# Designs tried in a protein design run: designed miniproteins, single chains. Part 85

Each design is a single chain, and the fold is of that chain. pLDDT is the mean over its residues in the fold that is shown.

## One batch from the design tools (miniprotein)

Design m2938
Fold by ESMFold2-Fast:
Structure m2938 (fold): chain A 88 residues (1-88)
Amino acid sequence: MLREQAREALRRGREEFRRLIEQAARDGDIGLLLAMARVAEEAGDKELALEALEKAIEVLRELSKTSEYSSSFQTQIDYLEKKRKEIE
């Protein structure tokens, strides 16, 4: 499960967590990036949560530019923006 993968990475430390963020972004794995943001938020690590959310938004923005599914991506972007504001 994506959440468990994210929790294991966070448990190993910030360097491992950031490594996984970069890997997920490279793979275009929005689901994993979202799970990472949620896990960091749940753990009270707002810095990492924001970093993962920003990366997810960035990846979605790039994908939406080249995809005919832009309406679906816009819904996800709106959701992530809301979560980012909630975390502060």
Scores: mean pLDDT 78

Design m2939
Fold by ESMFold2-Fast:
Order: structure tokens, then sequence, then C-alpha cells
Structure m2939 (fold): chain A 83 residues (1-83)
């Protein structure tokens, strides 16, 4: 579905942004994503949160119409005991 395609693209961009964030040693990185609808936005946001959580990163997501702004933060603490 279009939602799944947008979510996949968003997850790929988030993974790339995380790699850049880690390589550059920066505290945060911001990226912008485009969606076609509020339904797409909800699905994409969920996918981004799940991916960030899996990788141990914190994300802040803001919506502006068809634009989603994602800010990714480096982990401040080591939480290896949690799945």
Amino acid sequence: SHMEEKAREAVEKVREAIAQLDAEGKPSITLELEVDSEEDANYVEKAIFEEAKRLGYYVLIKREGKKITVTIFRPDQVVPPLP
C-alpha cells in the first residue's frame, strides 16, 4: 500500500540519519519527510517510532500539513537490559 511504501522510505531515511548522527558525533539530526494524507502521516510516525525504539534512539516528530519533521537524538544513557 502507499502507506507501507511511505513508511519504508521514512524508516530508510531515519536509519541513514542515525548513521550520520553517530559518525559525526552530533547530539541530534533533523530530517523532513513528505506524506500524502493524515492517515499516511499516522502510519509513517508509528513506523519511525518503532524503528527508533528498536535502535535505542529518541525521536521527536512534528507535522506541518503534508510535511513531517523528525528530530533524532543520540542516546544519553545505556539501557542494554531492556529489549
Scores: mean pLDDT 76

Design m2940
Fold by ESMFold2-Fast:
Structure m2940 (fold): chain A 63 residues (1-63)
Amino acid sequence: EDAALERAFKALAGPEGYVGKEDLKNRLGLTDEQVDAVLARYDTDGDGKLDFEEFRAWVAAER
């Protein structure tokens, strides 16, 4: 489970190790409104990017 999430996160984040708005929109097919809602709830840093812990929390909440 976590290993599959880590692989998915790395595929989305690329070499920087963070997932930005463009990655969420282009790779997951989210709208701007959906991306902004996710970032508002899970981006604790307020930098407009999700690290792995924030990404995992969002995926867990979707279930």
Scores: mean pLDDT 74

Design m2941
Fold by ESMFold2-Fast:
Structure m2941 (fold): chain A 66 residues (1-66)
Amino acid sequence: MMEEYKKELEKEIEKMKKDPDPVAGNMRLGDLLSRLVASSDPDSRRELAEFVMKKLKELGLLNNKP
């Protein structure tokens, strides 16, 4: 279950990177994450948030300080 959620989030992030409309991409990712988080306990929410941050960084969609 969690791995399926992570896979869906990863695909949405990859689509966002390739999408010429960043607003549409952000809305889809935000909607998906909200649905998954709403259905999850606190530990699962933390794991999903960490996964999203990691994938955004890997795909160069996150500006983060050291």
Scores: mean pLDDT 71

Design m2942
Fold by ESMFold2-Fast:
Structure m2942 (fold): chain A 100 residues (1-100)
Amino acid sequence: SLEEALERYKEAERRLREGRLSLAEAVEIAQELVAQGTLEMAERALGLLYMAALRESDEALAEQLDNARKEALASTDPEEKLKILVEAVETAAARLRERA
Protein backbone atom coordinates (compact mmCIF):
# COMPACT_ATOMS: atom_id res chain seq x y z
CA SER A 1 0.00 0.00 0.00
CA LEU A 2 0.98 3.67 -0.25
CA GLU A 3 1.14 3.88 3.57
CA GLU A 4 3.50 0.88 3.73
CA ALA A 5 5.70 2.44 1.02
CA LEU A 6 5.87 5.71 3.02
CA GLU A 7 6.88 3.80 6.18
CA ARG A 8 9.60 1.97 4.19
CA TYR A 9 10.84 5.36 2.93
CA LYS A 10 10.96 6.85 6.46
CA GLU A 11 12.89 3.82 7.76
CA ALA A 12 15.30 4.06 4.81
CA GLU A 13 15.92 7.77 5.54
CA ARG A 14 16.72 6.97 9.19
CA ARG A 15 19.10 4.15 8.18
CA LEU A 16 20.74 6.44 5.60
CA ARG A 17 21.35 9.15 8.24
CA GLU A 18 22.90 6.47 10.52
CA GLY A 19 25.15 5.21 7.70
CA ARG A 20 23.32 1.85 7.75
CA LEU A 21 21.73 1.79 4.27
CA SER A 22 23.63 0.21 1.37
CA LEU A 23 23.21 1.53 -2.16
CA ALA A 24 21.72 -1.85 -3.20
CA GLU A 25 19.07 -1.58 -0.44
CA ALA A 26 18.36 2.04 -1.42
CA VAL A 27 17.73 0.91 -5.02
CA GLU A 28 15.33 -1.86 -3.90
CA ILE A 29 13.38 0.59 -1.74
CA ALA A 30 13.39 3.20 -4.55
CA GLN A 31 11.92 0.61 -6.94
CA GLU A 32 9.15 -0.15 -4.38
CA LEU A 33 8.42 3.60 -4.16
CA VAL A 34 8.21 4.19 -7.95
CA ALA A 35 5.98 1.08 -8.26
CA GLN A 36 3.30 3.12 -6.42
CA GLY A 37 2.90 5.10 -9.66
CA THR A 38 2.79 8.59 -8.09
CA LEU A 39 5.05 11.57 -8.74
CA GLU A 40 5.51 12.20 -4.98
CA MET A 41 6.82 8.66 -4.41
CA ALA A 42 9.08 8.84 -7.49
CA GLU A 43 10.57 12.12 -6.18
CA ARG A 44 11.17 10.49 -2.76
CA ALA A 45 12.79 7.50 -4.49
CA LEU A 46 15.17 9.70 -6.51
CA GLY A 47 16.10 11.76 -3.43
CA LEU A 48 16.87 8.62 -1.42
CA LEU A 49 19.06 7.19 -4.20
CA TYR A 50 20.88 10.50 -4.69
CA MET A 51 21.80 10.71 -0.98
CA ALA A 52 22.85 7.04 -0.93
CA ALA A 53 25.04 7.58 -4.03
CA LEU A 54 26.71 10.59 -2.35
CA ARG A 55 27.40 8.58 0.84
CA GLU A 56 28.95 5.75 -1.23
CA SER A 57 31.02 8.33 -3.23
CA ASP A 58 29.46 7.08 -6.48
CA GLU A 59 29.89 10.42 -8.26
CA ALA A 60 28.76 9.06 -11.66
CA LEU A 61 25.46 7.77 -10.24
CA ALA A 62 24.91 10.96 -8.19
CA GLU A 63 25.45 13.09 -11.34
CA GLN A 64 23.07 10.88 -13.36
CA LEU A 65 20.36 11.20 -10.67
CA ASP A 66 20.86 14.97 -10.31
CA ASN A 67 20.56 15.39 -14.10
CA ALA A 68 17.32 13.35 -14.09
CA ARG A 69 15.93 15.53 -11.27
CA LYS A 70 16.78 18.71 -13.24
CA GLU A 71 15.18 17.29 -16.41
CA ALA A 72 12.03 16.38 -14.45
CA LEU A 73 11.92 19.88 -12.86
CA ALA A 74 12.17 21.49 -16.33
CA SER A 75 9.07 19.57 -17.56
CA THR A 76 5.56 20.95 -16.95
CA ASP A 77 3.88 17.56 -17.68
CA PRO A 78 3.37 15.38 -14.55
CA GLU A 79 3.36 12.19 -16.71
CA GLU A 80 6.69 13.16 -18.28
CA LYS A 81 8.17 14.01 -14.84
CA LEU A 82 7.14 10.57 -13.53
CA LYS A 83 8.59 8.75 -16.57
CA ILE A 84 11.94 10.56 -16.24
CA LEU A 85 12.21 9.71 -12.52
CA VAL A 86 11.13 6.06 -12.98
CA GLU A 87 13.66 5.62 -15.82
CA ALA A 88 16.46 7.06 -13.64
CA VAL A 89 15.65 4.61 -10.80
CA GLU A 90 15.48 1.62 -13.18
CA THR A 91 18.77 2.64 -14.85
CA ALA A 92 20.44 2.79 -11.40
CA ALA A 93 19.08 -0.71 -10.61
CA ALA A 94 20.41 -2.09 -13.92
CA ARG A 95 23.89 -0.61 -13.29
CA LEU A 96 24.13 -2.25 -9.85
CA ARG A 97 23.00 -5.65 -11.25
CA GLU A 98 25.74 -5.40 -13.94
CA ARG A 99 28.41 -5.04 -11.20
CA ALA A 100 27.17 -8.15 -9.33
Scores: mean pLDDT 85

Design m2943
Fold by ESMFold2-Fast:
Structure m2943 (fold): chain A 89 residues (1-89)
Amino acid sequence: MVVELLKEAIEKARQGDVEGAIKLLEEALRKLTELLRNTTDEEAKRLLQSAIGLTYAAIEKLRQGDVEGAIKLGEEALKLAEEAEKLLS
């Protein structure tokens, strides 16, 4: 599940495992993109699009060495992904 991937990525970033965090965020991006492609709910689409953008930004922050910024963006992406999953339930 995307939510679990985002949670694990944030935990890896907090531990200083930048490579592990990036790998999990890239997996989350693939899952979010798949959910977006298969979603017909307009509000869920908007939340998924925002979560995708934030997840991509978190990867870029990790690549730049901004671990704190990446964690913040990852936490925002997590909240939006959780809201989207509730609408799709």
Scores: mean pLDDT 88

Design m2944
Fold by ESMFold2-Fast:
Structure m2944 (fold): chain A 107 residues (1-107)
Amino acid sequence: SPRERILELVERAIELTRRAIELAREVDPEAARLLERALEKLRETLEALRAGAPPEEIMLLAGEVGALLTAALDATPASATELRALLDEALAIVGEILRLLAAEAAA
């Protein structure tokens, strides 16, 4: 189902964010704090999905995740190439989550 695809994407975003936190702690404490907040919001998104929340509610949570990941990327030094790559991938996944939720809301 479309919801199963979104669940898989959220679980992947959680794993990427957990890896990004480990790298960020060695690179920039502000990036690490923002990513820890993004991880909390990703877990809230996962719980809302599992509870069958409406797409509009999940889109708000996913939007907050996207904002936190963007802020973390902005705090990340250009030299931190592995961390930046993980953040770029996580942001792309959040974009796909939002696209799928918007399609559900429009149906």
Scores: mean pLDDT 91

Design m2945
Fold by ESMFold2-Fast:
Structure m2945 (fold): chain A 100 residues (1-100)
Amino acid sequence: MEELKELFLKLAKKYELSDKEIEDAWAIFEELLKNPDILPEEFPDPSLAEGPPFILGVSMYYYYQSQLKEVSAEEFAEKFGIEKERIETIVEELKKIAGL
């Protein structure tokens, strides 16, 4: 978790997030970890080694999309080992669950 938080903060600085935006995006990530039933069936189990990095990448991408910020889905896909199309599909499903 501490390693994931460091990675998150590094990415947040790269995309010039404010302290509030960093807190909001991290809260989304924590909520996804605590409520796996909200995640699409295709999400990896958060208890698996690949699960937390996947969810972190998707939650950051989802946050940026909700703020109408231009963020590269390709960059998130590459860093977290997820196909771009899969990230976009999961984000769309998460928006439906969140009522967005």
Scores: mean pLDDT 60

Design m2946
Fold by ESMFold2-Fast:
Structure m2946 (fold): chain A 73 residues (1-73)
Amino acid sequence: NKKEKFYKELKEVLLSLHFSEEKAEKIAKEIAELGENFNDENLQKILDEYNLSEDEKKTILGLAKEIAKELNL
C-alpha cells in the first residue's frame, strides 16, 4: 500500500526533525491521504493549517515530494 508506506516514511522523517509525535502523525496522514491529488497547491493548503515557519513548510514540501517520487506517485 503506497499510501501507508508514504505515511510511515514521512512521519519518521518529521520525527527525526524533532516535530512532536502528534504533529508529525497529523501532517503525514493528511499529506498521504491526498493520493492522486498530490500537488504543491494541496500540500500548501495542508501545511497552512499548522503553526509552521516558512523554513519548516519548505522542508516538509521538499521531503514529501522526494518520498512521492521514490514511490512513483
Scores: mean pLDDT 81

Design m2947
Fold by ESMFold2-Fast:
Structure m2947 (fold): chain A 68 residues (1-68)
Amino acid sequence: SSELEELIELAVETVKRLAADPSLSVDQVDAAAVWEVAEWAERNNYTLTREDQERLREAVERVLAELE
């Protein structure tokens, strides 16, 4: 869905933006991406399916691996 694509883009952009800050740990960057996704979902009354959560996890993990 377009909502899932927006959430994936939001998570990936959050990781890329925060990973540029050397004061932040990988765990802090991951937590921030999770927070942004949760906040967007709440604002838009969107419920993430199991499959949606899996795709978001894969996208975030891929970006984090590329930055290591």
Scores: mean pLDDT 78

Design m2948
Fold by ESMFold2-Fast:
Structure m2948 (fold): chain A 98 residues (1-98)
Amino acid sequence: MSREELDKEVEAALYEINAIVYLRNAVKSTDKEEIIKDLEKAIEYFEKALQLYRSLGDEENAKIFEKRLEYAKQALEAAKNGDIETSKKLAQEALNLR
């Protein structure tokens, strides 16, 4: 493994950790505006992680993060429409992906 590849993997892992923290906060929150903000932050960090995994040629992790991003975006849309129950269920699906 090159140092450059290792640095990118570490950066991707840190973005994943940040995304998961925000996603968990969205699932636990009772405030619609906080849920929306947390989901927007989770999406931002998942997109950054996905870009890094794609640059590394890591197709397995890229596929997982594409699915997480799809669920997180659907969760955000549900939250914006006031469907907090569906939003939390979709956010939990993104958390459960491996």
Scores: mean pLDDT 87

Design m2949
Fold by ESMFold2-Fast:
Structure m2949 (fold): chain A 95 residues (1-95)
Amino acid sequence: MKEAEELFEEAKKLLEENREVILPAVDPRQPASVEELERALEILEKALELLEKSIEAYKEAGLEPPEELLELKKEVELGLEQVRRRLAELRAAEA
């Protein structure tokens, strides 16, 4: 129980501390460099890993994961899809 909560809080803290990097990277209306997109990708991948570990810890404890945790995981997955798409497009343009 405590480990699941700590993993979720760690993921939230990581996303909040890196908000200025993540928000431009996931918003197609905002310009972002390859470097900024790569940084956002690494942060979002780490956050997803923490959220998945948190969900697993809740299930091992026989508890249902909080709705906020499941919603945040979906947001991170969508953000990853957007960043990966943008990074692929920019890298193709450089070739």
Scores: mean pLDDT 84

Design m2950
Fold by ESMFold2-Fast:
Structure m2950 (fold): chain A 61 residues (1-61)
Amino acid sequence: AAGTTSASFLKLPKGKQKELIDSEVELGILDIKRAVGLEVDEARKQELQQRVEELEQEAAK
């Protein structure tokens, strides 16, 4: 988390902690999606796509 330490994060209200986690997961998913678009190796591209699917499923929960 940019600008937030683990200790500072744990002191936040439960709702604020969830909001920050959701925001960071969303940014991470976007970064991986961009990497998929740039990847030229077929096997690695499929691996990255699988990670995106797993993270999106986890974030939707």
Scores: mean pLDDT 69

Design m2951
Fold by ESMFold2-Fast:
Structure m2951 (fold): chain A 90 residues (1-90)
Amino acid sequence: SSAEEQDKKLKEEAQQKAEEFKKLAEYIKENVEKLSADELQELSERMLELANELAELVKKSSDKEFADKLLKEIEEAGKEAGEAVNKAAE
């Protein structure tokens, strides 16, 4: 049905945004000492955009477990990246 196709597309888009967020977080974690302040700011702004877009997408899903899982994954990835930035600044 079209509703099933819409749910599938929404989940695929949400998963893609979560994956991009996690890749950016991992890149920051691995390269924080090599990144300029401008590069780190640009990456952080993109991560914030992805997190906001993901939150809006999962809000439209009836699958709360799927939504909660993706939001938790990006929260954990973002926290790890933030900790790496803080450690590099010390």
Scores: mean pLDDT 85

Design m2952
Fold by ESMFold2-Fast:
Structure m2952 (fold): chain A 86 residues (1-86)
Amino acid sequence: GELAQAIERTAAAVDRLAAVAPPEQRRQLLQGVGDLQEALHNGDYEKAIEAAKRIRAIAESLPDSPEKEELLRAAKELIELLKKKK
């Protein structure tokens, strides 16, 4: 479904940005996607939204790049879809 595709897109975008990010932000991005996946597995859409917002904030702290732009777009779409489930 649309939500599953948005989740996969966000996870892929995190992996791409993490590959070019400094070690600390890479760790935070990978932790964020882990938190997102755990919240989704538990059906906790509120915590999933919080995790996606944290991923977005980490991305916003990094220098501009195509990987950053894609993650910000993917995270925004994911947050809007998660809000419809809450």
Scores: mean pLDDT 89

Design m2953
Fold by ESMFold2-Fast:
Structure m2953 (fold): chain A 91 residues (1-91)
Amino acid sequence: AEEEVIERVRKLLREEMKLTDEQVDNIIAQLKENYTLEQMERDIQEAERVLERLKAIKTDEEIVNFLRELAKQPPSLITGAVLQRYIDELA
């Protein structure tokens, strides 16, 4: 259960977000300290949903607009990492 969720988080952050192993380990450590397993599962599900929406957008202008809308609310830790990667890519 927890191992499956953690592996799913590692895969998203490493393969999709292209974070370093050190950055991934830091995020996972923060999740283990501050989140319940249920909160981690919700966060990874939302992060995957946000990522699929971002992949479906055809123009950089639409991506920027979507990121700006999401930035109006504080993101959870995994979803925040997805948003930050896309913001950094557009900078």
Scores: mean pLDDT 78

Design m2954
Fold by ESMFold2-Fast:
Structure m2954 (fold): chain A 61 residues (1-61)
Amino acid sequence: SMEEKRERARAVIRAVIAREPGVLDDPAAHRDALVTLVRGLSGLDLSEAELTRLVDEVLNE
């Protein structure tokens, strides 16, 4: 489902941040790189706009 895809994308985003906590020091500088990496790692059928929204959501937690 779409909700399952979003949950998986959020999990991948959190896993990437956990591996590279320096991302949290400058989230704006890493936003586009995170979107690109998550797209490659997740293999999910999600739009770039949706992935960008999910990255922003996780970074604002």
Scores: mean pLDDT 74

Design m2955
Fold by ESMFold2-Fast:
Structure m2955 (fold): chain A 95 residues (1-95)
Amino acid sequence: SEALKYVKEAKEYLKKGDLDKAIEYLEKALGLIYEATPEEKKLEVLRKLSELLGKALKLVAELKKNSENEEVVKKKKEELLKILEEVEKLIEEIK
């Protein structure tokens, strides 16, 4: 799945601290998930994708604000990684 490849790229950029590219690849993955979703599920999936993206953007803002605090950075990166893992599960559910 190309969506799964984009989530893996987002994870790698997150590990490297490139938060802008991590979000770029997450947005690409979410777009492909929406396009692959059956019409009858599109509204439900759109709401879930919007929630996940909103949480990810908030975490990225918090990471940028607290970049000098190693404990906060570690915790927020782990939270963002869990969001990426939830996106991977969503890809598996929609196939």
Scores: mean pLDDT 87

Design m2956
Fold by ESMFold2-Fast:
Structure m2956 (fold): chain A 81 residues (1-81)
Amino acid sequence: SVQELTDDLVRQIAALQKQLAQTSDPERQRQLRIEQLNLMKAYVEKLAAYYKENDEEMYKRMEKTFQETLAALDERLEELG
């Protein structure tokens, strides 16, 4: 469900933010930021798949937004390495 996907993301982001606060190593900080972006990307992909199967009208309305969001996340990932 959308709620389960959202709850999973919130929990995982909170764990990464805690790890980020515990490190002063720039390379570890970079890796944690990459993990955060990958979690956000996975969330958007799962959300898009959910709507495509359960709410085709919502999927069609949101398709461009999902594509643009994924592209923006990919650009951020390339910037980090």
Scores: mean pLDDT 88

Design m2957
Fold by ESMFold2-Fast:
Structure m2957 (fold): chain A 92 residues (1-92)
Amino acid sequence: MFVELVERALEAMERGDLETLREILLELGVPEEAADAMVEQVREAMRRGAPLAALDVVEEAFLYAIEKEKLSEEEIKKVKELLEEERERLRA
């Protein structure tokens, strides 16, 4: 399910597993060149100690995938809730 891919991507970011993150972005339908650019932006944000900036990059990819996949309103709500929970966790 799409929600499970989002959860796996957030877990990969927390672990610093950028290879798994790249694979998930490709599974979400992000083009290879865009996925590579996003992974590099996440790597740079993490290097700078800016995890919220890394989350913003990944959130943009998820929102793009949501529009393409024509997800249900319930699935869209769950994805947005997961992103907001992660954002609050990173601020704490």
Scores: mean pLDDT 79

Design m2958
Fold by ESMFold2-Fast:
Structure m2958 (fold): chain A 83 residues (1-83)
Amino acid sequence: SMAELEHLIELTEKNLESLFPEFSEEVQKKVEEFLEAVRAGDYEKAREILDEIVKTAEPEIALKVESLFGMFLMGLEVIKKIS
């Protein structure tokens, strides 16, 4: 449902916000663009931006962001099946 999708997006945003102090200004801008794409439902664009984050960020930070997006996509698949 739309309410479950909004909740999933809010959880993803909150988790990424907790990592913001670990990001450089360049990575912060890319993460903001990534969240904008996720909210727009443009998951292809979100994947493209994530690839740029992975190239720019330290490996540990890149892994955390990649893992959060993976969890978001799995949550989206569950919502799609129960809606």
Scores: mean pLDDT 79

Design m2959
Fold by ESMFold2-Fast:
Formats: structure tokens, sequence, C-alpha cells
Structure m2959 (fold): chain A 80 residues (1-80)
């Protein structure tokens, strides 16, 4: 289900954030791109046929994704 996919992605984003300091910038960018693709697929499904519950889950994912973007930007600045 879309909710199961969203929950799985949520855990993967949390793991990405937790492990970010141990990754090279190149590895971090590659992992982030995979997360971005999955987020895009899930969001498209929710936008077309999502229930209010699906929309609430999408907002949780969006918040975590923004946190991941912020952490990735911090890593990018360190590598400069």
Amino acid sequence: SVLEEAEELKEEIKEFIANLESLSLEEALAEFKKLEERAKEIQAKIDELGTPEDQEKAKELQKLFLEAVQKLNELSLKEQ
C-alpha cells in the first residue's frame, strides 16, 4: 500500500540522516537521489488518489525530506 511505502521511505530517510556524517559527499548524493525518486513516486500516487490520511503521511515525509536536504547541504559545505 502507499502507506506502507511511505512508512518504509520515512525509515530510510531517518537512516540516511543518521548515517550522513559517515558518507562521502558522492555517496550521500547518490543515496539522496534514490530517496528523491521514491518520494516523487509516492507523492504522485497521493496527489492523484490519496485519502486525508495519505496526505498527512505525505506531510511527515516532506518534513523529513527537508531535514535530509538541510543535512546534505551542510555536508556539501564541509566538503568545499
Scores: mean pLDDT 78

Design m2960
Fold by ESMFold2-Fast:
Structure m2960 (fold): chain A 59 residues (1-59)
Amino acid sequence: SKEFEEAIDKAADRIGATKEQVVAFLKAHKDLTVEQLAAVLGVSPEDVEIALKELGIER
């Protein structure tokens, strides 16, 4: 979705990583809360929720 692409682009830009690295980070860190993921990636918790939903990651 557009919201997913914008969330991943924003995270990648903020942390100086590729989109693939951001996706890999989200998939690897199911132990972190949405708020912790948002803080690490420099995006809002809502952006993280959108990304997790599109990637099919249950919390």
Scores: mean pLDDT 80

Design m2961
Fold by ESMFold2-Fast:
Structure m2961 (fold): chain A 55 residues (1-55)
Amino acid sequence: KITVIGTLAGSARVVMEQLAKEKGLSKDQVEFKDGGIAIGAGQSSSALDAFRVAL
């Protein structure tokens, strides 16, 4: 599973779906954990990039 940490308002589902596709995972193998850190989409981009590289 991939856990995305942060807030991805408006685009969370699309971004997580792209991560799953890149790693050959299904959508249900990608989960989002709201870290309450970011306000607005894009603030969590660094976290998403880190998870892409880690996998």
Scores: mean pLDDT 52

Design m2962
Fold by ESMFold2-Fast:
Structure m2962 (fold): chain A 81 residues (1-81)
Amino acid sequence: SEAIEFLEDLAVGLYTAAQENDWALFEALVAQARERARTFPAEVRELLLEFLDRAVAAVKAGDLAGFVALTREAIARLEAL
């Protein structure tokens, strides 16, 4: 699935940027992800945007376990579509 591959790549990118304290790259990836999410069908788009909002909040709070759990939840939800 293109959406699952996109989400997996995004999650790695966000995690890596946060770990390296590259917040400029982090914000750029978030902005690019929001624009890319708009190109998917409505149900996929809504799921990706919900994931992005929650995942960004978790990363900024330093909740890496929460970020990983949200990523796994989003992948499972995309696989069920």
Scores: mean pLDDT 86

Design m2963
Fold by ESMFold2-Fast:
Structure m2963 (fold): chain A 74 residues (1-74)
Amino acid sequence: MTAREVIDEVERATGLKFSDEEREALAREAARLLGLPEASLDTELDPLQAVGFKELVVFGRVSEALLAGRMLVP
């Protein structure tokens, strides 16, 4: 499963939208946290890495939305 596919799944599940720039930023952040050597939307993730990335995206966005009471995407 690619980073792009994980972000698309989160978008469908939460109803939130991500810009292309946000998707690339999320892929870079996930690569840093998961210790991956390269960060891109086409990066293939192991099933365990995909679960961790999905939880990170959901937790970060939900936390920001709850604190700000606003849309996360411009």
Scores: mean pLDDT 67

Design m2964
Fold by ESMFold2-Fast:
Structure m2964 (fold): chain A 60 residues (1-60)
Amino acid sequence: MSPKVQKALFQFGDAVVDARSVAEVQAAADAVLAAVKSTLSPEDLAQLEKAFAGAIAGVE
């Protein structure tokens, strides 16, 4: 996993600290993805999307 993907995961974690619903977690994931999409390779972006999907599923 690249350092850029790990940094994005940490940013996601910070963004969801006060999240109380799966919808709020999804919104945080979407915001982080939008912010980093232009700086990540397609492979790193796909890895990050999979990690976010797993985290969102875990909140339910």
Scores: mean pLDDT 74

Design m2965
Fold by ESMFold2-Fast:
Structure m2965 (fold): chain A 63 residues (1-63)
Amino acid sequence: MEKVREALLEVTDGLTFPEDASPEEAFRRVGEALREESEKLKDTDPEKSKAYQEASDYAFRQS
């Protein structure tokens, strides 16, 4: 849980905000990307898929 949160924040911090994008928009974008990756991994790596799903949920809660 906390590891997922820290990893997500580190990824988000690495993103550029060239247009003064709000933190909420950044979290939403990351959440959507994580959700898509979760769906792709559902068949090959269900454990990792679940972790990405939880990270996506966290990102959406921050947006």
Scores: mean pLDDT 66

Design m2966
Fold by ESMFold2-Fast:
Structure m2966 (fold): chain A 92 residues (1-92)
Amino acid sequence: SKTEELIEKIEELLEEAVEKLEEGEPLQDVYAWLREKVTELAEEFGLSEEEKEALILTTEAALQEIADTPKEEREKVLKESKEGIRKLVESL
């Protein structure tokens, strides 16, 4: 379904964002990259401006929480973030 495809693509973007942070990219650069990619996906999938903003804010909050988490616990927080994103996208 389009919903599952959107969820999978957002989850892949979060995984890539975490990898960028672990490789030493500045948080602000990863944040800007993630916002751009999530915006592109929201537009590709025909989301409204309100739905797009909700998705951007949710993914940005997830990235911030992961960045604030010790490396050893980031996998757990990433899994929780993916569950939150799934619930949001399923509610759109």
Scores: mean pLDDT 87

Design m2967
Fold by ESMFold2-Fast:
Structure m2967 (fold): chain A 85 residues (1-85)
Amino acid sequence: SLSEEEKKYLEEVFKLLDTDGDGTIDYAEVQRLAEAFPGAFDNIPLDVLFAMVDKDKDGTIDKEEFILLAGYTGLSFKQILEKLK
């Protein structure tokens, strides 16, 4: 479970990455996250990690899948927001 503060950071991060406003993040948008945090994907390559969390296999991830992705990287949503804003 996310704290109330971490959930607010998640909402802001998701808005920054979801440029289309459709409620999902595609692979290209997640690649921008990997560029911002090059060390975060050293243990598990981004393509493998994205495939692991993309349960629907539609090439996009929702907020719940994004929470799982961030969990594998060890990044908090606060850290992600502070880097991207």
Scores: mean pLDDT 78

Design m2968
Fold by ESMFold2-Fast:
Structure m2968 (fold): chain A 87 residues (1-87)
Amino acid sequence: AELAERIEELLRRAEEALEAGDYLEAETLLTLALMLASAELSLEEASLSLAEKLVAQGVDPARAERLAARVEELRARLEPLLAELQA
């Protein structure tokens, strides 16, 4: 599961950047993880949830759900901080 391993690495680095106060680096890494999760999908698959997109690309459903949960937690932490920087 090469895709899942690459996404896990990007999310780990994003989480480390967030803990270090590097919010823009954390956003960049999260964006790269989301791009990877959608890179090989058709237009018909564009409306799928993140977990469904990962499963469509061969990621185990339980692992895909864990990755989707990590993305949503990281996004929830980053969005208010990034919005304040853009104010």
Scores: mean pLDDT 78

Design m2969
Fold by ESMFold2-Fast:
Structure m2969 (fold): chain A 86 residues (1-86)
Amino acid sequence: MYLEKAREYIEKAARKLEEAGKKEEAEKVRKYGELGVEHAERGNVEEAQKHMEEGYKYAKSTGVKEAEEYMLKAAYHLGKAIAERQ
């Protein structure tokens, strides 16, 4: 449910970064975003939030607004998944 939505937005953010020529940052967004989701699935709340924040930081650093907005949506859905299980 919410974690599937988080994954969708991570991938959308990465694709926007690739379209903007930011391939390295797209790879980092996928890596840290997926780590965030993986830790959330395991109930590791602190690690989930830490990794999602790292992915968001890479998107934000590029100035690609759509990628930053998609990472905020990914973080929102990650937070919803955590709240529903805690």
Scores: mean pLDDT 86

Design m2970
Fold by ESMFold2-Fast:
Structure m2970 (fold): chain A 80 residues (1-80)
Amino acid sequence: MLSEEIRELLLEKLSTLNEAQLKFLQDALGTKVDGKLDEETLEKLEFALENFDKDKDGEISEEELLEFIEQIKNHAYTDK
């Protein structure tokens, strides 16, 4: 389970993502691709982040969360 502080940081960073970046994240998570930050998207993302940190301490660090968000932004980079 993500700590409350990390979960709040995640929500803050997710709110900075545009529709294309959210759709990329949803597709990567295997959820409905509608570009909306809904409960299903959040639950699947939290589960994916827990698995990402599994080999270290069972907790997601702020640095690991920021790296994950930057990876999403880089992959969802689209020219106008």
Scores: mean pLDDT 67

Design m2971
Fold by ESMFold2-Fast:
Structure m2971 (fold): chain A 85 residues (1-85)
Amino acid sequence: DEEFEKVLEELRKKLKEAKSLEEMKRHVAEALGKLTELAIKKSKNKEEYNKLFTEYVEKLKKLLKELGAPEELLESVENARKTIL
């Protein structure tokens, strides 16, 4: 998924440049917004949307763990997922 990989790559770059937890949270929130739009665009119905968005969020969380992101950032992603779904 080329568009999905682009969102994650841009996020990875921004997170490495971020100087505060607040900046990291903003970049993650923007990425989640882009992933939400992408999942809507690529899904024909709500079931496909839920499946695709869940897959995107799990891959995003994996990226954050690989980058050594603080637990608070991972919690913000999980909270956003529950609100969006």
Scores: mean pLDDT 81

Design m2972
Fold by ESMFold2-Fast:
Structure m2972 (fold): chain A 101 residues (1-101)
Amino acid sequence: MGIEMAEQIDRLATAGDLLGAARLAAEFVGLPESTAETIAEGTRIAMDAAGDPNKMKEAIDRMVKELGIPRLAASSAVSSAHLTRSASGTLMSLAAGMAFA
């Protein structure tokens, strides 16, 4: 069951459906569906900042102040985006960080 859901999240994220991927990720980690837009936007912000340390710091502050994402979750997502350049990896890191905050 868990593997099939993770594969579907990866397919949606790779296709550019970040909101669809975020909804499924929120369900997978036990977050309310209302968090899906926050996860999708946070993933976009983290991916846009990847490769620039100054933009990465600004992205973390923006995710915390504008989206209410816990700083540890935001930092984890931005680091994941920088190291992997994977939208699905970044999105899952953010969703997990928010669920366990």
Scores: mean pLDDT 83

